# Designs tried in a protein design run: designed miniproteins, single chains, continued (2). Part 112

Each design is a single chain, and the fold is of that chain. pLDDT is the mean over its residues in the fold that is shown.

## One batch from the design tools (miniprotein)

Design m7894
Fold by ESMFold2-Fast:
Structure m7894 (fold): chain A 125 residues (1-125)
Amino acid sequence: MSPERQKTIEEIDRLLREIGKLVGEIKEAVEKKDWEKFRELVERLAELLLRLIEYAEELKDDKLLVEAVKNRLLDALEEVAELTPKEDEKSRALLAETLRRFKETFKDDKEISKKVEELIKKVEG
């Protein structure tokens, strides 16, 4: 394995661990009804997910790794959409905007784009 490829894999692994921890922190913010913290954590999650996509594109020939990254991204977005408070319009608006940004990023991936569109309708609707 090349040193550059190994470094990219290590960065992906680090990001996957950080995403998992951050989703846990989002769940805690929801339990505490801390909607300001929820919004802060959702913005941070969006940054980590976009960074994960950038590294995955560098390794696009590794179909298993790319599929694992896509699945983790969709799982994280779906979990956060389910946790989004119906009572806080600012949190719903922020997540809807974040999801629209991901839909634009993945406009050429029909499966991801369709799933993200369904999550947007769920959050807005």
Scores: mean pLDDT 82

Design m7895
Fold by ESMFold2-Fast:
Structure m7895 (fold): chain A 90 residues (1-90)
Amino acid sequence: AETLRAIAELLEEAAKALEEGDYQKAVTLISAAGILLVEAVLEYGTEEAAEKINELIKKALEAFDEGDYEKAIKYLREAAELARKAAEEL
């Protein structure tokens, strides 16, 4: 539960960083969330939840690369919400 809560917080902070125009901070926070997501799979076996969160992170990074920061923010928040829900179930 603790690792999934940390992932949710990092992804929400990344979304806020993008809203503020701090792209370097956003990418750093997304990278940190990705590392913790691997750890969560190893600790909890939450492969289905982790796959969905990872898919949303990939969509956020694709939108970021395309310059669609609003779409990137949306996907990051959706990923954070899934991580938060998974943490509540564990």
Scores: mean pLDDT 80

Design m7896
Fold by ESMFold2-Fast:
Parts: sequence; structure tokens; C-alpha cells
Structure m7896 (fold): chain A 72 residues (1-72)
Amino acid sequence: DETKKKLKEARKQMAAGGMLAVGLAVAKEKGVDAGIEAARELGEAMAAHDPELREEYEAGTEEAIAELRKLE
């Protein structure tokens, strides 16, 4: 189902974007390592809140962390 696949991808992208935004804000004040930890903590909290979407949130967290490392 194309619609279900797009919704799953949209949720992953929204989660990754949110985690990246939080990670960037923290990284600007406390450095990239602190930003990565903030993104990881948010991703874990999101996965705990919606266990059915754990895979998407974990993938989004990894994407956000990779982007934060590129900005080093």
C-alpha cells in the first residue's frame, strides 16, 4: 500500500527532523556530543511512547545523529 508506506516514511522524517532540531540547538550551546545525546534521548522517549513505531524512531534517531556528525 503506497499510502501506508508514505505515512511511515513521513513519520520517520518528522521524527528525524525533530531530533535533529533538538540536537542542533543543544550542539550550539554544549557541543556536538551533547547534541547527539539529546537527539538519542528524544528518540528513545518517542519509541517508548509509541512502541509500534520503534523501528521508525530508531531509524530517525540514527539519521539525526549522522547529520549532527556531518556538521562537526
Scores: mean pLDDT 78

Design m7897
Fold by ESMFold2-Fast:
Structure m7897 (fold): chain A 82 residues (1-82)
Amino acid sequence: SAAERRGAARRTLAFWLSDYMARHRLSLSELARELGVSQSTLSRVLNDLDTPLEVFLEVLRRVGRLLGREDEVAALAAEVTG
C-alpha cells in the first residue's frame, strides 16, 4: 500500500539522518538548521505518517543534497509517489 511504502521510506530517511548525525556529532536541531527546515518540520516528517506528501518530498530532496544521495532520493520519491 501507499502507506506501507511511505512508512518504509520514512524509516530509510530516519536511518540516513541518524547515521549522518552520529558521524558529524549533530543534534536534531543542528541537522534541521543544515537542511534549512524547522526542527518541528523535521521531527514531524520522521515521526508522522500523516505529514503532507509535499512536505515529506521537500525534506527528502534537501537530505539528498546534503548527503550527496540525490539519485537514491529521486528513486525513493518515485516509489512513494507511485
Scores: mean pLDDT 81

Design m7898
Fold by ESMFold2-Fast:
Structure m7898 (fold): chain A 74 residues (1-74)
Amino acid sequence: SAADQAALQQAEARGQQAMAQVQAILQQIGKEMLAKATSEEQKQLAQAAIAGKAYDVLDPAQQEELNRQIAAKM
């Protein structure tokens, strides 16, 4: 039905908007991390966050902390 198609399109649009918002927050967090980075390891993590690859390089505890920071900025 037209209502079902509209619901699917709205869900897709919301998903894309949420992803864009998370990416913008990650870039902001990454820039803050880069400004505070004192070691090469910290600079690499900050650059990964800016590039949207933070979750690929962080351990579970670091991912949980990053999720907390994202939630605080939403």
Scores: mean pLDDT 74

Design m7899
Fold by ESMFold2-Fast:
Formats: sequence, structure tokens, C-alpha cells
Structure m7899 (fold): chain A 60 residues (1-60)
Amino acid sequence: IEEYIKKFGEPLKKALERFKQDYGIEPPKEAVEKAYKILVEKNITDPDEIYQIIREEFFL
């Protein structure tokens, strides 16, 4: 479980930084947590793909 948190947490942080750079705001924790659950369940570790998931969870 620690390996999963580190494996997904680091790409998620990069996607969050990109989101802040592009939109000038940080997504709320609830949207981030929902996105994180999706990427863990689907085994998504690509920061670009995670960035798209964050956008969809935040704006949908």
C-alpha cells in the first residue's frame, strides 16, 4: 500500500502543479481524492492522463 501511495502520489502531485499553473487555482480536496481513487483503481500513473482525470472530476 505504501508503494501504491508513492507510485500514484508523485504523478498526482505533478498533475496538481500543472493544474495550478494552467488554471491559477488548486482543485478542492474532494475532487482530488475522487481523481486519486480513479487512478489507483485503473492503475494510471501517467501525469498527463492524471491531469485529464483531475480536470474531468473538478469540472464535471
Scores: mean pLDDT 74

Design m7900
Fold by ESMFold2-Fast:
Structure m7900 (fold): chain A 69 residues (1-69)
Amino acid sequence: SMAAAEAGRAARAAVAAGDAAKAEQLSNTMKDEGIKALVAAGMPEAAARALADRERDETIAEARKKAGL
């Protein structure tokens, strides 16, 4: 999905910039679009949510660490 790919790129750019608040906002969008893409690809919704939640939490943690939080 283009939307999932774009959301992921935006979230990673915010992480690289050290903008923890923007990374959190964009990683939530990345999670939502990621769940839609994984479910459309045939993954069970519960598994898609668990994977997307993990990726979101890791992205936020990395952004906070880079921001010195």
Scores: mean pLDDT 83

Design m7901
Fold by ESMFold2-Fast:
Structure m7901 (fold): chain A 81 residues (1-81)
Amino acid sequence: SEEEIKKLIEEYKKANPDISPVELIGRIFEEVGMNVETVKTLLKLGFSIDDIIQYIREQLEKKGLKLSPDLLEEIRANLEG
């Protein structure tokens, strides 16, 4: 839920005040899952689409995959509304 994600954000920031937006996004995705509803909630709470895309790109790179510019644009178009 939005309230659960908001509480997790507050707890992680309290535990590590210097946490980066990308690292915080990663922690939230590990707890509640990387899905469209979580992404939309993070955007509503003021996280940037660029930070979310950076996290996804880094996860793909760890698996030996790369995010194509065309796929990146498609993701942006579907999440920004």
Scores: mean pLDDT 75

Design m7902
Fold by ESMFold2-Fast:
Structure m7902 (fold): chain A 66 residues (1-66)
Amino acid sequence: MVDEADVLRALGEIYLAIGKLDESKGDYQGAAESYRKAAELFRQSGDTVAAEIYERKAKEAEEKAK
């Protein structure tokens, strides 16, 4: 069956999808929160490259929200 890292990665992908949807609707605050959660989940799954990408994406969305 899927291991724990696969479950964490799948959850990260779900939050990534939510963040992209929020961003497309102009909800940059919601997008920043979702990208940050995705980054944490990717980091926990061992995908440090994806974690760095979405942490930066979260900060960019947070800047646009101001």
Scores: mean pLDDT 82

Design m7903
Fold by ESMFold2-Fast:
Parts: structure tokens; sequence; C-alpha cells
Structure m7903 (fold): chain A 78 residues (1-78)
């Protein structure tokens, strides 16, 4: 389904950003650029979905998204 495909793609984007954040050699600029790229791609995915489908995707990825936001905040605060 569109929802399952969106969840899979969003999860992949989150994991790709997480890898950059957890890379000790990654610069602040590289992390911020990767976050911006992922946000743009996630927005494009969401734009293809109905409001009901968007809610299902967000509910499914929420734990991973919250973890990513915490990791990004901790990394960028240093």
Amino acid sequence: SKVDEAIAEATKLIEEVKKVILDPTASREEIEEKLAEAEKKLKEIMATLSPEEQKEVLDAIRPKLEELQKLAAERLAS
C-alpha cells in the first residue's frame, strides 16, 4: 500500500540521518545538511498521501523520529 511504502521510505531516511549523526567524523554542517535533505524528502512523501494516510505514517515512525530528534539535539548542542 501507499502507507506501507511511505513508512518504509521514511524509516530509511531516518536511519540514513541517524548514521550521519552517530558518525564522529561528520561535521555540524554535514549533519544540518543531511537533516534538511531528509526533511525535504519526508515532506515530498507526505504530500503524496491523504491526511488519514499521513497520520498512519506519522504514528508508525513517531518513536524513530523522536529518537532522531533527541540524537540531533544532543549532537548539535555540543
Scores: mean pLDDT 85

Design m7904
Fold by ESMFold2-Fast:
Structure m7904 (fold): chain A 111 residues (1-111)
Amino acid sequence: DPELARMILKILAVLYGVSEETVRERLRKIIDFAKENVNSSDEEKIEAIKKDKLLSTLYNAALKKGYSVSEILELIANSSVDELALLMWELLSDIHDPQLARDVVAGIENE
């Protein structure tokens, strides 16, 4: 849904005090990272994910919803920016965690 994805990107930009383009560029970098790591071992994927605060936050949220590391990285690697924004909203909206919110902010600001 392109309209919903655009609304989510605007909400993220307002919540984090950045431009929509900053959010889009940060999500593009996550997609590129996932593409580079999709063929790695699960252990290598997990160690690489730990180095990125936003990706680590998304991965931990996805694990709570029953995704494996391979499933979440393949999903991200095959996503557009708009599709990743929708996935991020789905994974994070059900989790009441002030630390998770801070981790998302820090991950977007420190792109």
Scores: mean pLDDT 74

Design m7905
Fold by ESMFold2-Fast:
Structure m7905 (fold): chain A 142 residues (1-142)
Amino acid sequence: KEIDLGELLNSKDPRKIAFALATTGSPAIWLDLLKQQNANPELIAEVERALAALAAGDLPAYLAHLRRLAELARAEYERNKNLIYRTLAEAARADIALLTKDVEELKKSAKELLEILRELGVSDEDIEILEKHYESLLKKVK
């Protein structure tokens, strides 16, 4: 079954927002979702810096901004306990692991993302879609 990204991007449901963050792996999609959620301006600015580095083909700068994004998202979660920010932190870590071919970190981030989404009450059907997505990503890193 195909994921309706248009519905997810326009959703105010935290389950759908977290699912979109976990499945897309795209900082452009993360930026749109964070702006829609009226997220912390520094967090938004860091996603914009990551996108600028990606557009410039500067992989070291892109990875540095993703690491900073993960730190800022974790700090935001610690402050407000909003699982969307914990989802973003682990999604950024998963992208770093994929780009650096770190299989063990990708497995850890995938496991954490699935647990966060179960805690948010994402459906079993959507959890299965995510499990298949991460299995596919793990095969690419092998």
Scores: mean pLDDT 81

Design m7906
Fold by ESMFold2-Fast:
Structure m7906 (fold): chain A 85 residues (1-85)
Amino acid sequence: SKLLDFLNMVLTILDTVAKQLKVPESIIEKIRKALEEVKTLVEQGKEKEALEYFKKQKEELEKIVNNEKVKELLDAILKELESLL
């Protein structure tokens, strides 16, 4: 699935960005868990629920994330999810 391949790629990129930008591990774990749940919902065929879940998690994460590159990644993920779901 292109969507699952995309989600796996984003999880890999997230680890790289976290190391380079020195984002707190607690924030990265919250983002990772949100993406893992989105992946689980997609694998279950719950595409609409996956999109709605990610939108809510993105809003909550943006309140605590003070890093522009992480915000850019969250925006890119949402855009791709909206195009594929």
Scores: mean pLDDT 78

Design m7907
Fold by ESMFold2-Fast:
Structure m7907 (fold): chain A 83 residues (1-83)
Amino acid sequence: SIFEFGREAIDKAGGNVAKAMELDPELQEKLAELMHEAMGYAAQGDVEKAIEVLEEARKLASEESKPLVEEAIKAMEELKKKL
């Protein structure tokens, strides 16, 4: 179902953000807040707002952790394509 697919995409995005936080401890607090907000929007079906919040996380990410945040954004974009 689309609900189950959305949950899986959010989980994958969260995993990528968690890995980014391991690489950059200064991002942990802000990324946790943004990830929670993004997951909330995606769960409500507002994938566009979820992507916007992840874009904010990308701006805070270090060069080393940025690719992991970008993978989370791609997961949300794929979810949007299936809606």
Scores: mean pLDDT 70

Design m7908
Fold by ESMFold2-Fast:
Structure m7908 (fold): chain A 85 residues (1-85)
Amino acid sequence: MEKVEELLEKFRKEMEEYLKRIEEAISQGDYKEVVNLKEEFQRKARETLREIGEVATDEKVLSEAAEEIEKMMLEFQEKVAELLE
C-alpha cells in the first residue's frame, strides 16, 4: 500500500512540474515543446502504472491505483486545455 501511494504521490508531483513547463513553453510560443512535454508525461503515466503493477499485492490495489492515474491524466489534459485558451 505505502509503496503504491509513494508512486502515485511522485506522479502527481511530476504532473505539476510538467504543467509548469508547458505553461512556460506556451508563453514562449514553443508549440513543439508543448507536444513533446505532453508525450513525455503520457510515457511517465505508463511507466508509473508498470511500477505499480510490480509492487501491488492484490488486484484491487492495482485497479484503484490505475483509476487514480486515469483521473490525474484527465486533470492534466483539462489544465493544458485551459492554458491554451
Scores: mean pLDDT 84

Design m7909
Fold by ESMFold2-Fast:
Structure m7909 (fold): chain A 64 residues (1-64)
Amino acid sequence: AEELAKKVYEGVKNGDDKAALEAAVEARRQGIGEEVVKILEKKVKENPDDKDAKSALDLAKALT
């Protein structure tokens, strides 16, 4: 869950939309999509100015 959450975030941050999407899809496939969403929600709460974290959260939620 943490590794896939990190891959979604880093993909968004680096403009690698394919890597971000593939990580979010893989989290859903493994049945851990909700856990990845919770990790990204915590990241957004701890750093609300991080626009990439918010975008990563929005992507993960859309695929859950």
Scores: mean pLDDT 81

Design m7910
Fold by ESMFold2-Fast:
Structure m7910 (fold): chain A 78 residues (1-78)
Amino acid sequence: MEKLEEILEKLKKGEISQVEAALQIADMILEGEDITTEQLEKFIKEAGFSPSALTAFLRKLGFNVTPEEVRNGLESSK
């Protein structure tokens, strides 16, 4: 999806923060954009999102999570 690639490019160039990129993706999902779980997982891995960025993303989608819980989830995917 071209919009996801644009967000990733801006993040790699330092034009936006990881938190800002995460919130933009959350807004896309909330607006009904067809983003598959596989596409989202690959994007998160490629962008190298921090636990704080992933926490902001999940909280924007309505999940009540902490950075510690997100970090523990990432470690379990070893």
Scores: mean pLDDT 73

Design m7911
Fold by ESMFold2-Fast:
Structure m7911 (fold): chain A 73 residues (1-73)
Amino acid sequence: SEREQRFRDLIREHFERHGPEAVAEELRESARQSTNPETKELLLKAAEYARRGDIEKAEELAIEGYRLNEEAS
């Protein structure tokens, strides 16, 4: 919960300072570092929504991906 909120704050901060492409790039990097295939797919999808400027949907998908990664650990 607290970690998820911090992650949302970081995504929003990057979006406000650097725009959609910067957030998308960070989400793609997170996908590259993930070992869970389902998490990778969700993070890549989140990156596409971030690139389109749909930051709310990007946050939703990224958080879902991280939850699944935590469950797999």
Scores: mean pLDDT 78

Design m7912
Fold by ESMFold2-Fast:
Structure m7912 (fold): chain A 78 residues (1-78)
Amino acid sequence: SEEEKRNEELYVQASRETMLKLAERMKEYYKEDKKLGEAAYNNLIFQAEMLKRHSGEEGKKVADEMLEKAKKAIEEVE
């Protein structure tokens, strides 16, 4: 239905916004406390897997983009 499609698009958008904020702060979390950084990264992985499972190709694209952004941030701290 049109409502189901809209709800899916809104879910992907909200997920992207939340994951982007988490990914952007990843370097800060790792610098503050390695365990906090690891917990934040694991949270992002969980969100990415849920998005890939439930939101098709668009969800997979967002998930992959956010994980890549976080990985690059973590590499800068190592």
Scores: mean pLDDT 84

Design m7913
Fold by ESMFold2-Fast:
Structure m7913 (fold): chain A 88 residues (1-88)
Amino acid sequence: MEEEIREKILTDVELQNKYGEFGEKLQKMIAQGKSVEDAIKELREEAETDEERALIDMLESSFSKNISDKQLKVAAEYDKEFLEWKNG
């Protein structure tokens, strides 16, 4: 069920637009000093459907993964041994 909802989001333009809207709201709330956890909580309270909640869950996961991926990519411009030392 959850995987089917995620696939629907990828093919439904309206849900894709809502994903972008939630992303903008999340970034704005964080810029105003709200934590990611609190911002996501408010977005989930705004969500009316399981599809919208799945959008918010995907956004939270993407936000966390994007930060980690960006940090890893920046660190990868250094030596791989340095990255292993930093994380191990």
Scores: mean pLDDT 64

Design m7914
Fold by ESMFold2-Fast:
Structure m7914 (fold): chain A 92 residues (1-92)
Amino acid sequence: LTEEQRAALEELARLAAEYLVARAAGDEARAAELAERAERLAAELESVVTEEQEWAAAALAYRLVAEAARAAGDEELAAKLEAWAAAAEARA
C-alpha cells in the first residue's frame, strides 16, 4: 500500500468506528453522515488500487472495524467482519 492509500484506509477505519459508536448511541443522523463519508472514501480508493492491494486493504479495514464492533458490543458484526478479513487475506 502507498502512504496515501494507508492514510485513506486509516481514515476509513476511524469513520467506521465512529459509525458504530453513533449507531450504539441511537444517533441515526450522525451514523448516516459517517456512512456517506466512508462510502465516498472507499469509492476513491477503488479507482487507484490493484486487485491484490484491494484484498490486502479490505482485510486490514475489516479487522479494524471488527475491533470497534466488539468494543461497541456488536459481537455478531465483529464475527462477520473477522470472517471477511480472513477471506480477504487469503486472496492477497
Scores: mean pLDDT 71

Design m7915
Fold by ESMFold2-Fast:
Structure m7915 (fold): chain A 74 residues (1-74)
Amino acid sequence: ITKEELERRLESLRRAARGNEAAERALDELDKILRQAGPEDLERVARALAEMGRLITQGVTDPAAFDAVVAAAR
C-alpha cells in the first residue's frame, strides 16, 4: 500500500462525508497523520480510513466514534 493510494481514498471519503461535520474533522486529522506517516504507519492509516468509510456509509454522526478512529491511527 502507498501514501498516494491512501491520499486518493481520503479524497473519496471527504466527498462522501460532505455535510457530516464530525467525519470532516476526523478526515482532516487523518490527513495530517497520513502526511507525517512513515512506511510502517501506512497499514494502520489504511485500517483507519476503512473504518471511516464504514461509519460514513452507515450514516454515523457521533463525534466519539470518529475520535476513536483518529486515536487508533495515531
Scores: mean pLDDT 86

Design m7916
Fold by ESMFold2-Fast:
Structure m7916 (fold): chain A 67 residues (1-67)
Amino acid sequence: MEERTERAISKIEDRLMAALSAAQKASPGDKQALLQAGNDAVDQAVKDGVLTEEEGKLVKEAIAKRL
């Protein structure tokens, strides 16, 4: 279970970090903006076929737990 989440994050790590960094720069300290940016990056990766829908859900849950 943990390995699936780690693999999913690894596939989109650059995208996710870019999205979170952009959100942090635009809205410093806004946890809701960070969560939305992370979710949008995950949804885009699923649409692009980089992640499955299941992997996308796991990454979104991991982001929510850290924020």
Scores: mean pLDDT 79

Design m7917
Fold by ESMFold2-Fast:
Parts: structure tokens; C-alpha cells; sequence
Structure m7917 (fold): chain A 65 residues (1-65)
């Protein structure tokens, strides 16, 4: 399960990629912000949402390469 701390670390990495102009990183940041808010409100992140975040993160890293 993605922890709140893991999501915050991913957010930092994606902010750096977004600053470099990676559009997929900007899209991933929106999803991560939503996931962080869900965890802070005591909800669990759905498996589909976790998978989508991982896919967007992988896409952002591929675009940055």
C-alpha cells in the first residue's frame, strides 16, 4: 500500500519533473494530491487509483529521459 510519506516523496520527484516541462508529471501531481487528501481524511486509496499513479509516474520518467 502507498503510504502518505511515499506519496509525499513521489510528489517531490514529480514537481521536479514538471519544472522541467514534463506534462505527464503535472497530470500525476493532480492524482497524487487527491490521494494525499484521501489518506489525510482517513480513506484508503483504491487499487485502481494506486495503479494509475504508478502508470503516470512511469510515463513522466519516460518523457524526462
Amino acid sequence: MLSLEELKELKKELEELAAKGVQSAREALVMIDSAIKMLEQGFKIPESTAKLIEELYAKAKAEAA
Scores: mean pLDDT 79

Design m7918
Fold by ESMFold2-Fast:
Structure m7918 (fold): chain A 127 residues (1-127)
Amino acid sequence: SELDELVRKALSAKTIEETLDNIEKLVQAVVDEGIREAPELKEEFERLQKEINDELKAVRDAWKKGDYDKAIEEINKVIELLYELNQLIRKYASPEVAERLSRALEAGSMALFRIKQWIELEKELKK
């Protein structure tokens, strides 16, 4: 499926920028399917997607500036928002769809933890 391809791309990304781009696409696919399952929650899904995308941009901006502490802080915020999105999906989607979308969001969180480790290593090596 397209979702499985997006999961593979997020987990195989070689750079922080590539990881952030693939997570943005993964979140869009999850939100689109969440809205199909629960159209009455469209505004809430769209709000969470916007908040996630805004925080992904904040990670990218902090990374470009060499502000490693800020980049780590913003990554933690993205992880919190992915958890909130997952809770919304688990509450309102069918069990089968909820499990599939939850696995995709878990992969996104794993990719975020990986780039967080890369940034922490870069911070240690810069002195």
Scores: mean pLDDT 90

Design m7919
Fold by ESMFold2-Fast:
Structure m7919 (fold): chain A 95 residues (1-95)
Amino acid sequence: SKGELLETKLLFRAIAEFTEIILEFEQNPEMSLEEFEERVEEAKEKMLEEFEERVEKELPELPEEEKEEMLEKFRERIEKMKKDTIEYVKEKRKS
């Protein structure tokens, strides 16, 4: 469906954005863990805003209840991705 394709595209984009932030952190020893966490949070918020806007613009025919369920599912997935990303970096710094 159009909704599933939109969700998939934005999830892959989120993976790419988070991976880029990890790579920047690995390449910059002066970047603090706090700065890293802030950048990951900003990327999360940006992706959530973009998903919400695109659902409203590209899927206007969907019932509001279905749109809300899609937004909630995406929010849960992106929040999990943020937590996993931060934990991964913290574990690497301990090694």
Scores: mean pLDDT 83

Design m7920
Fold by ESMFold2-Fast:
Parts: sequence; structure tokens; C-alpha cells
Structure m7920 (fold): chain A 87 residues (1-87)
Amino acid sequence: SEVNTRTAALLYATALSLEHDIPDNVFEAIVKAIRGASEEEIKELGLPDDIREKLLRLADAVRRGADFDTIADIIDDIVRLELELRK
């Protein structure tokens, strides 16, 4: 169900964020995208363009009712990209 998918996505995002020490602002952005934030709300977060594009993709996938595996892959992409942007 949609509720189960969102809950699973939130738990997965939380686990990955803790494992990889993802910044709170990026984690909060992922949570907002999973909770159905608008394109405008995501753009206002002031995150790097590459992260923003992945967050928009995450929000779109959730809105379209994509399965957990699809949503988890996008969360993985966001986390991986955040780690690559850190030096």
C-alpha cells in the first residue's frame, strides 16, 4: 500500500543517513520528498542542483505510486551523490 511504501522509504532513508553520516539538511529534504513536497518546496531548500534533480525525481516517483525498490534506488542515488560531493 502507499502508506507501507512511504513508511518503508522513510525507514530506509533514515538507516542510510545514519550509516553514511548524511547532513541533516539533505536527510530532511529526502523526508520532505517522500512526504509529497511540491517542486517549489524542493527548489527552495537551497541544495546543489544535482541533489535537487534527484529529489525532484524521488518526489515524482512517490507521487506516481512507484514501488519500494524504485524509490529505494533513487534514495541510494541521492546518498551516493551527496557522498561524492563531500571532499
Scores: mean pLDDT 86

Design m7921
Fold by ESMFold2-Fast:
Structure m7921 (fold): chain A 61 residues (1-61)
Amino acid sequence: NAMKVAVITSLENIGEQIEAAKAAGYDAVLIPKEIIDSITPSQLKAIIKGIEYAGLEVILE
């Protein structure tokens, strides 16, 4: 598979998880359904913007 996808594993240190994915050469970040269901729409929008700002594609489960 040509596309490398990182997965957000927790609500802790999301910004650091995004930066680690970028540094490791990932193409996209997947936000799991469990994470999406645990946060507000405003928090989800902030995470999406952070991933996009890092130059990565956002994948919602």
Scores: mean pLDDT 86

Design m7922
Fold by ESMFold2-Fast:
Structure m7922 (fold): chain A 71 residues (1-71)
Amino acid sequence: MSPLEWQQAAEERIAPTIQQAKQAGASRSQVLQLASDGLRRLADEVRPTDPAGADALRALADQLDAAAKEL
C-alpha cells in the first residue's frame, strides 16, 4: 500500500480514541500524542506483514510528536 493509504487506514483505526479524548477535553498536544502512540502500536502490528507500511506509520507518528512539541 502507498504511505497515503496507510495514513488513511491509521486515521480510521485511531479515530474513536481521538474522539473520546477530545470529548474529555484533551488539549491539541495531548490529542497529537495519543495519535502518535496509536500509530506506533499499529506500526508494530503490521510490521511482520508489511515492514514498509510500518516504517511509514512510524514516520507519521514522529511528525505528530514534533507537531505536539510546537504547540
Scores: mean pLDDT 73

Design m7923
Fold by ESMFold2-Fast:
Structure m7923 (fold): chain A 70 residues (1-70)
Amino acid sequence: EETLELNTWISEKVREVLAEGDALVAATGDRAAAQAYIRSKLDEIKKEVEKKLGKKVKMFLPTARGAPAA
């Protein structure tokens, strides 16, 4: 399944980007810079996915990052 293989690749890349963003916040204390970094990297991942599929991809768009209700 191309979707399963793609999903695995996407999940791995997103996980790495988020982990790097968290580490950046811990190291710099600048959340805005870390968020900009994450957004940039996620956009690059989306474009790479589109290249791999040869078509536009929207599967990535809705992101609900953050814990609902603490």
Scores: mean pLDDT 69

Design m7924
Fold by ESMFold2-Fast:
Structure m7924 (fold): chain A 57 residues (1-57)
Amino acid sequence: KRSDLIVQGAQLVKQGQQALKQGNTQQAIQYYEQALQLYREAGVESPEVEAQLQKLK
């Protein structure tokens, strides 16, 4: 089940990258925030996603 959260987080990161590519920065931020929350719940640190979020805000 922890693995399921990690998979969902990775999917959200991909969606965030796609949104950013289309110029939808707000949507990308939302996806990255959701991904970070799922990783946190899974007990996995994601400094790369956190750094991207800080850069976009």
Scores: mean pLDDT 80

Design m7925
Fold by ESMFold2-Fast:
Structure m7925 (fold): chain A 60 residues (1-60)
Amino acid sequence: MSVDEARALLADFRSTQPSDAALELVAKRAGLSVGALRRSLAGRGSDENQLRVAAALEAL
C-alpha cells in the first residue's frame, strides 16, 4: 500500500463521521492511541502511522 492510498482510506473513514467506539477499535488494531489516530485522520500523523491506520481499516 502506498502512503497516498493510505491517505485516501483515512479520508473516506473520516467522512463517515466514525463513532468513539469505532475510533477506539481502529486505534487498538493500529497499535496507536486515539489521539495519534485522530492526528493521522487530520493528515498530521507520520507516514508510518497513516499506513498503520489504513492496514487496520482494511482488516475490519
Scores: mean pLDDT 81

Design m7926
Fold by ESMFold2-Fast:
Order: sequence, then C-alpha cells, then structure tokens
Structure m7926 (fold): chain A 92 residues (1-92)
Amino acid sequence: MMGVLKSSANASKEELEEAKEELLKAGAEVVEETEDVVVFRATVGETEYEITLDFKKEKIELTAIGPTKLTENKKLSFVSNGLEIESEFTVL
C-alpha cells in the first residue's frame, strides 16, 4: 500500500538556513528556489520526500509518499538547529 504524510512546523529564518544546509549535505535536490521559498526533493529507499522551506512565513512543510501497511506507521524525524519535526505515514 502507498501512504502519504504531510507535516508542518514553525521555524525561524536561522533554523530554515540550517535546515537548507543539512538537506544539501544529505544530497537533497533543489527543485525550486526563490528569495522566500526553497523546495527540495529527496528519495530515501522507496519513499519520496518534498520539503518546502518558507522563509517569509517562517515554516517548514513536508510531504512524503511511500509504501506503508495499514497496521504499520512510519515516523520521519528531521532535526535542524534544535527544531524537530515528527510525522507519521497515513495509508491512503
């Protein structure tokens, strides 16, 4: 089965800059970059991640699409400058 996970967290501009550096070090691909918004894509195993860093709204938004089972929830944790984002997969 395929699941989708969506998550959002508030982040300061400094935390967003550190998140950007961490994603680049992890090999995430920049698919869109403006002054206010940077969008990354990364594939880890069979899961595809899209991470949006919004410097104007001071938010991180995450969408993950990957295989999951109805009885198995997967957690994604992202840590940057002490900011932790935890999210669970939902079966569609």
Scores: mean pLDDT 66

Design m7927
Fold by ESMFold2-Fast:
Structure m7927 (fold): chain A 84 residues (1-84)
Amino acid sequence: SVEEAIEEIDKIFEEGEKQIAATKDEKERKKIAEETAQQIGKIMLEAKDERVIEHAEKLAEESKDPVLKKLVLEVVEAVRELLK
């Protein structure tokens, strides 16, 4: 469901931000951001609903981590292209 997909994205985003904040190594932080963005992208592709995509985009825009923000926004754009 859309509500379930949004809840999953919220949990993945929160966990990703927590792991990034706890990590001192720049390469490891980038890897966590990439893995977080990929998980969010998978949920968006499985849901195939604009409300889920818009929610992920809003969370990315509000993110305090610039790498996570960039990667999630790139995945949002890629998902929109795939759903044409």
Scores: mean pLDDT 86

Design m7928
Fold by ESMFold2-Fast:
Structure m7928 (fold): chain A 91 residues (1-91)
Amino acid sequence: MEEEIKRLLEEFEAAVPEARAYYKAQLKKLSEETLEKLLEFVKKQIPVFEKELEEAIRRGAPLEEILEALQRLEAAKLMVEVIEEVLEEKK
């Protein structure tokens, strides 16, 4: 159970460099205005995803549901990081 979560996190972390490069290439095609709006939107979603993960853990949700909530949160955090990198490079 806990080892399955660890394995999935390790697999996600191993995929992050390639996923980051792919997202960065796509985001570079967007205007600074669009990137700023997307950044605001994603940042607003992070507290929602954090609360969803906490609620799932608190109520003893199935492992699959907890993993989905965790993946959504980590993906949102990665997206914020990549958008900020692209915005900095456009300056």
Scores: mean pLDDT 76

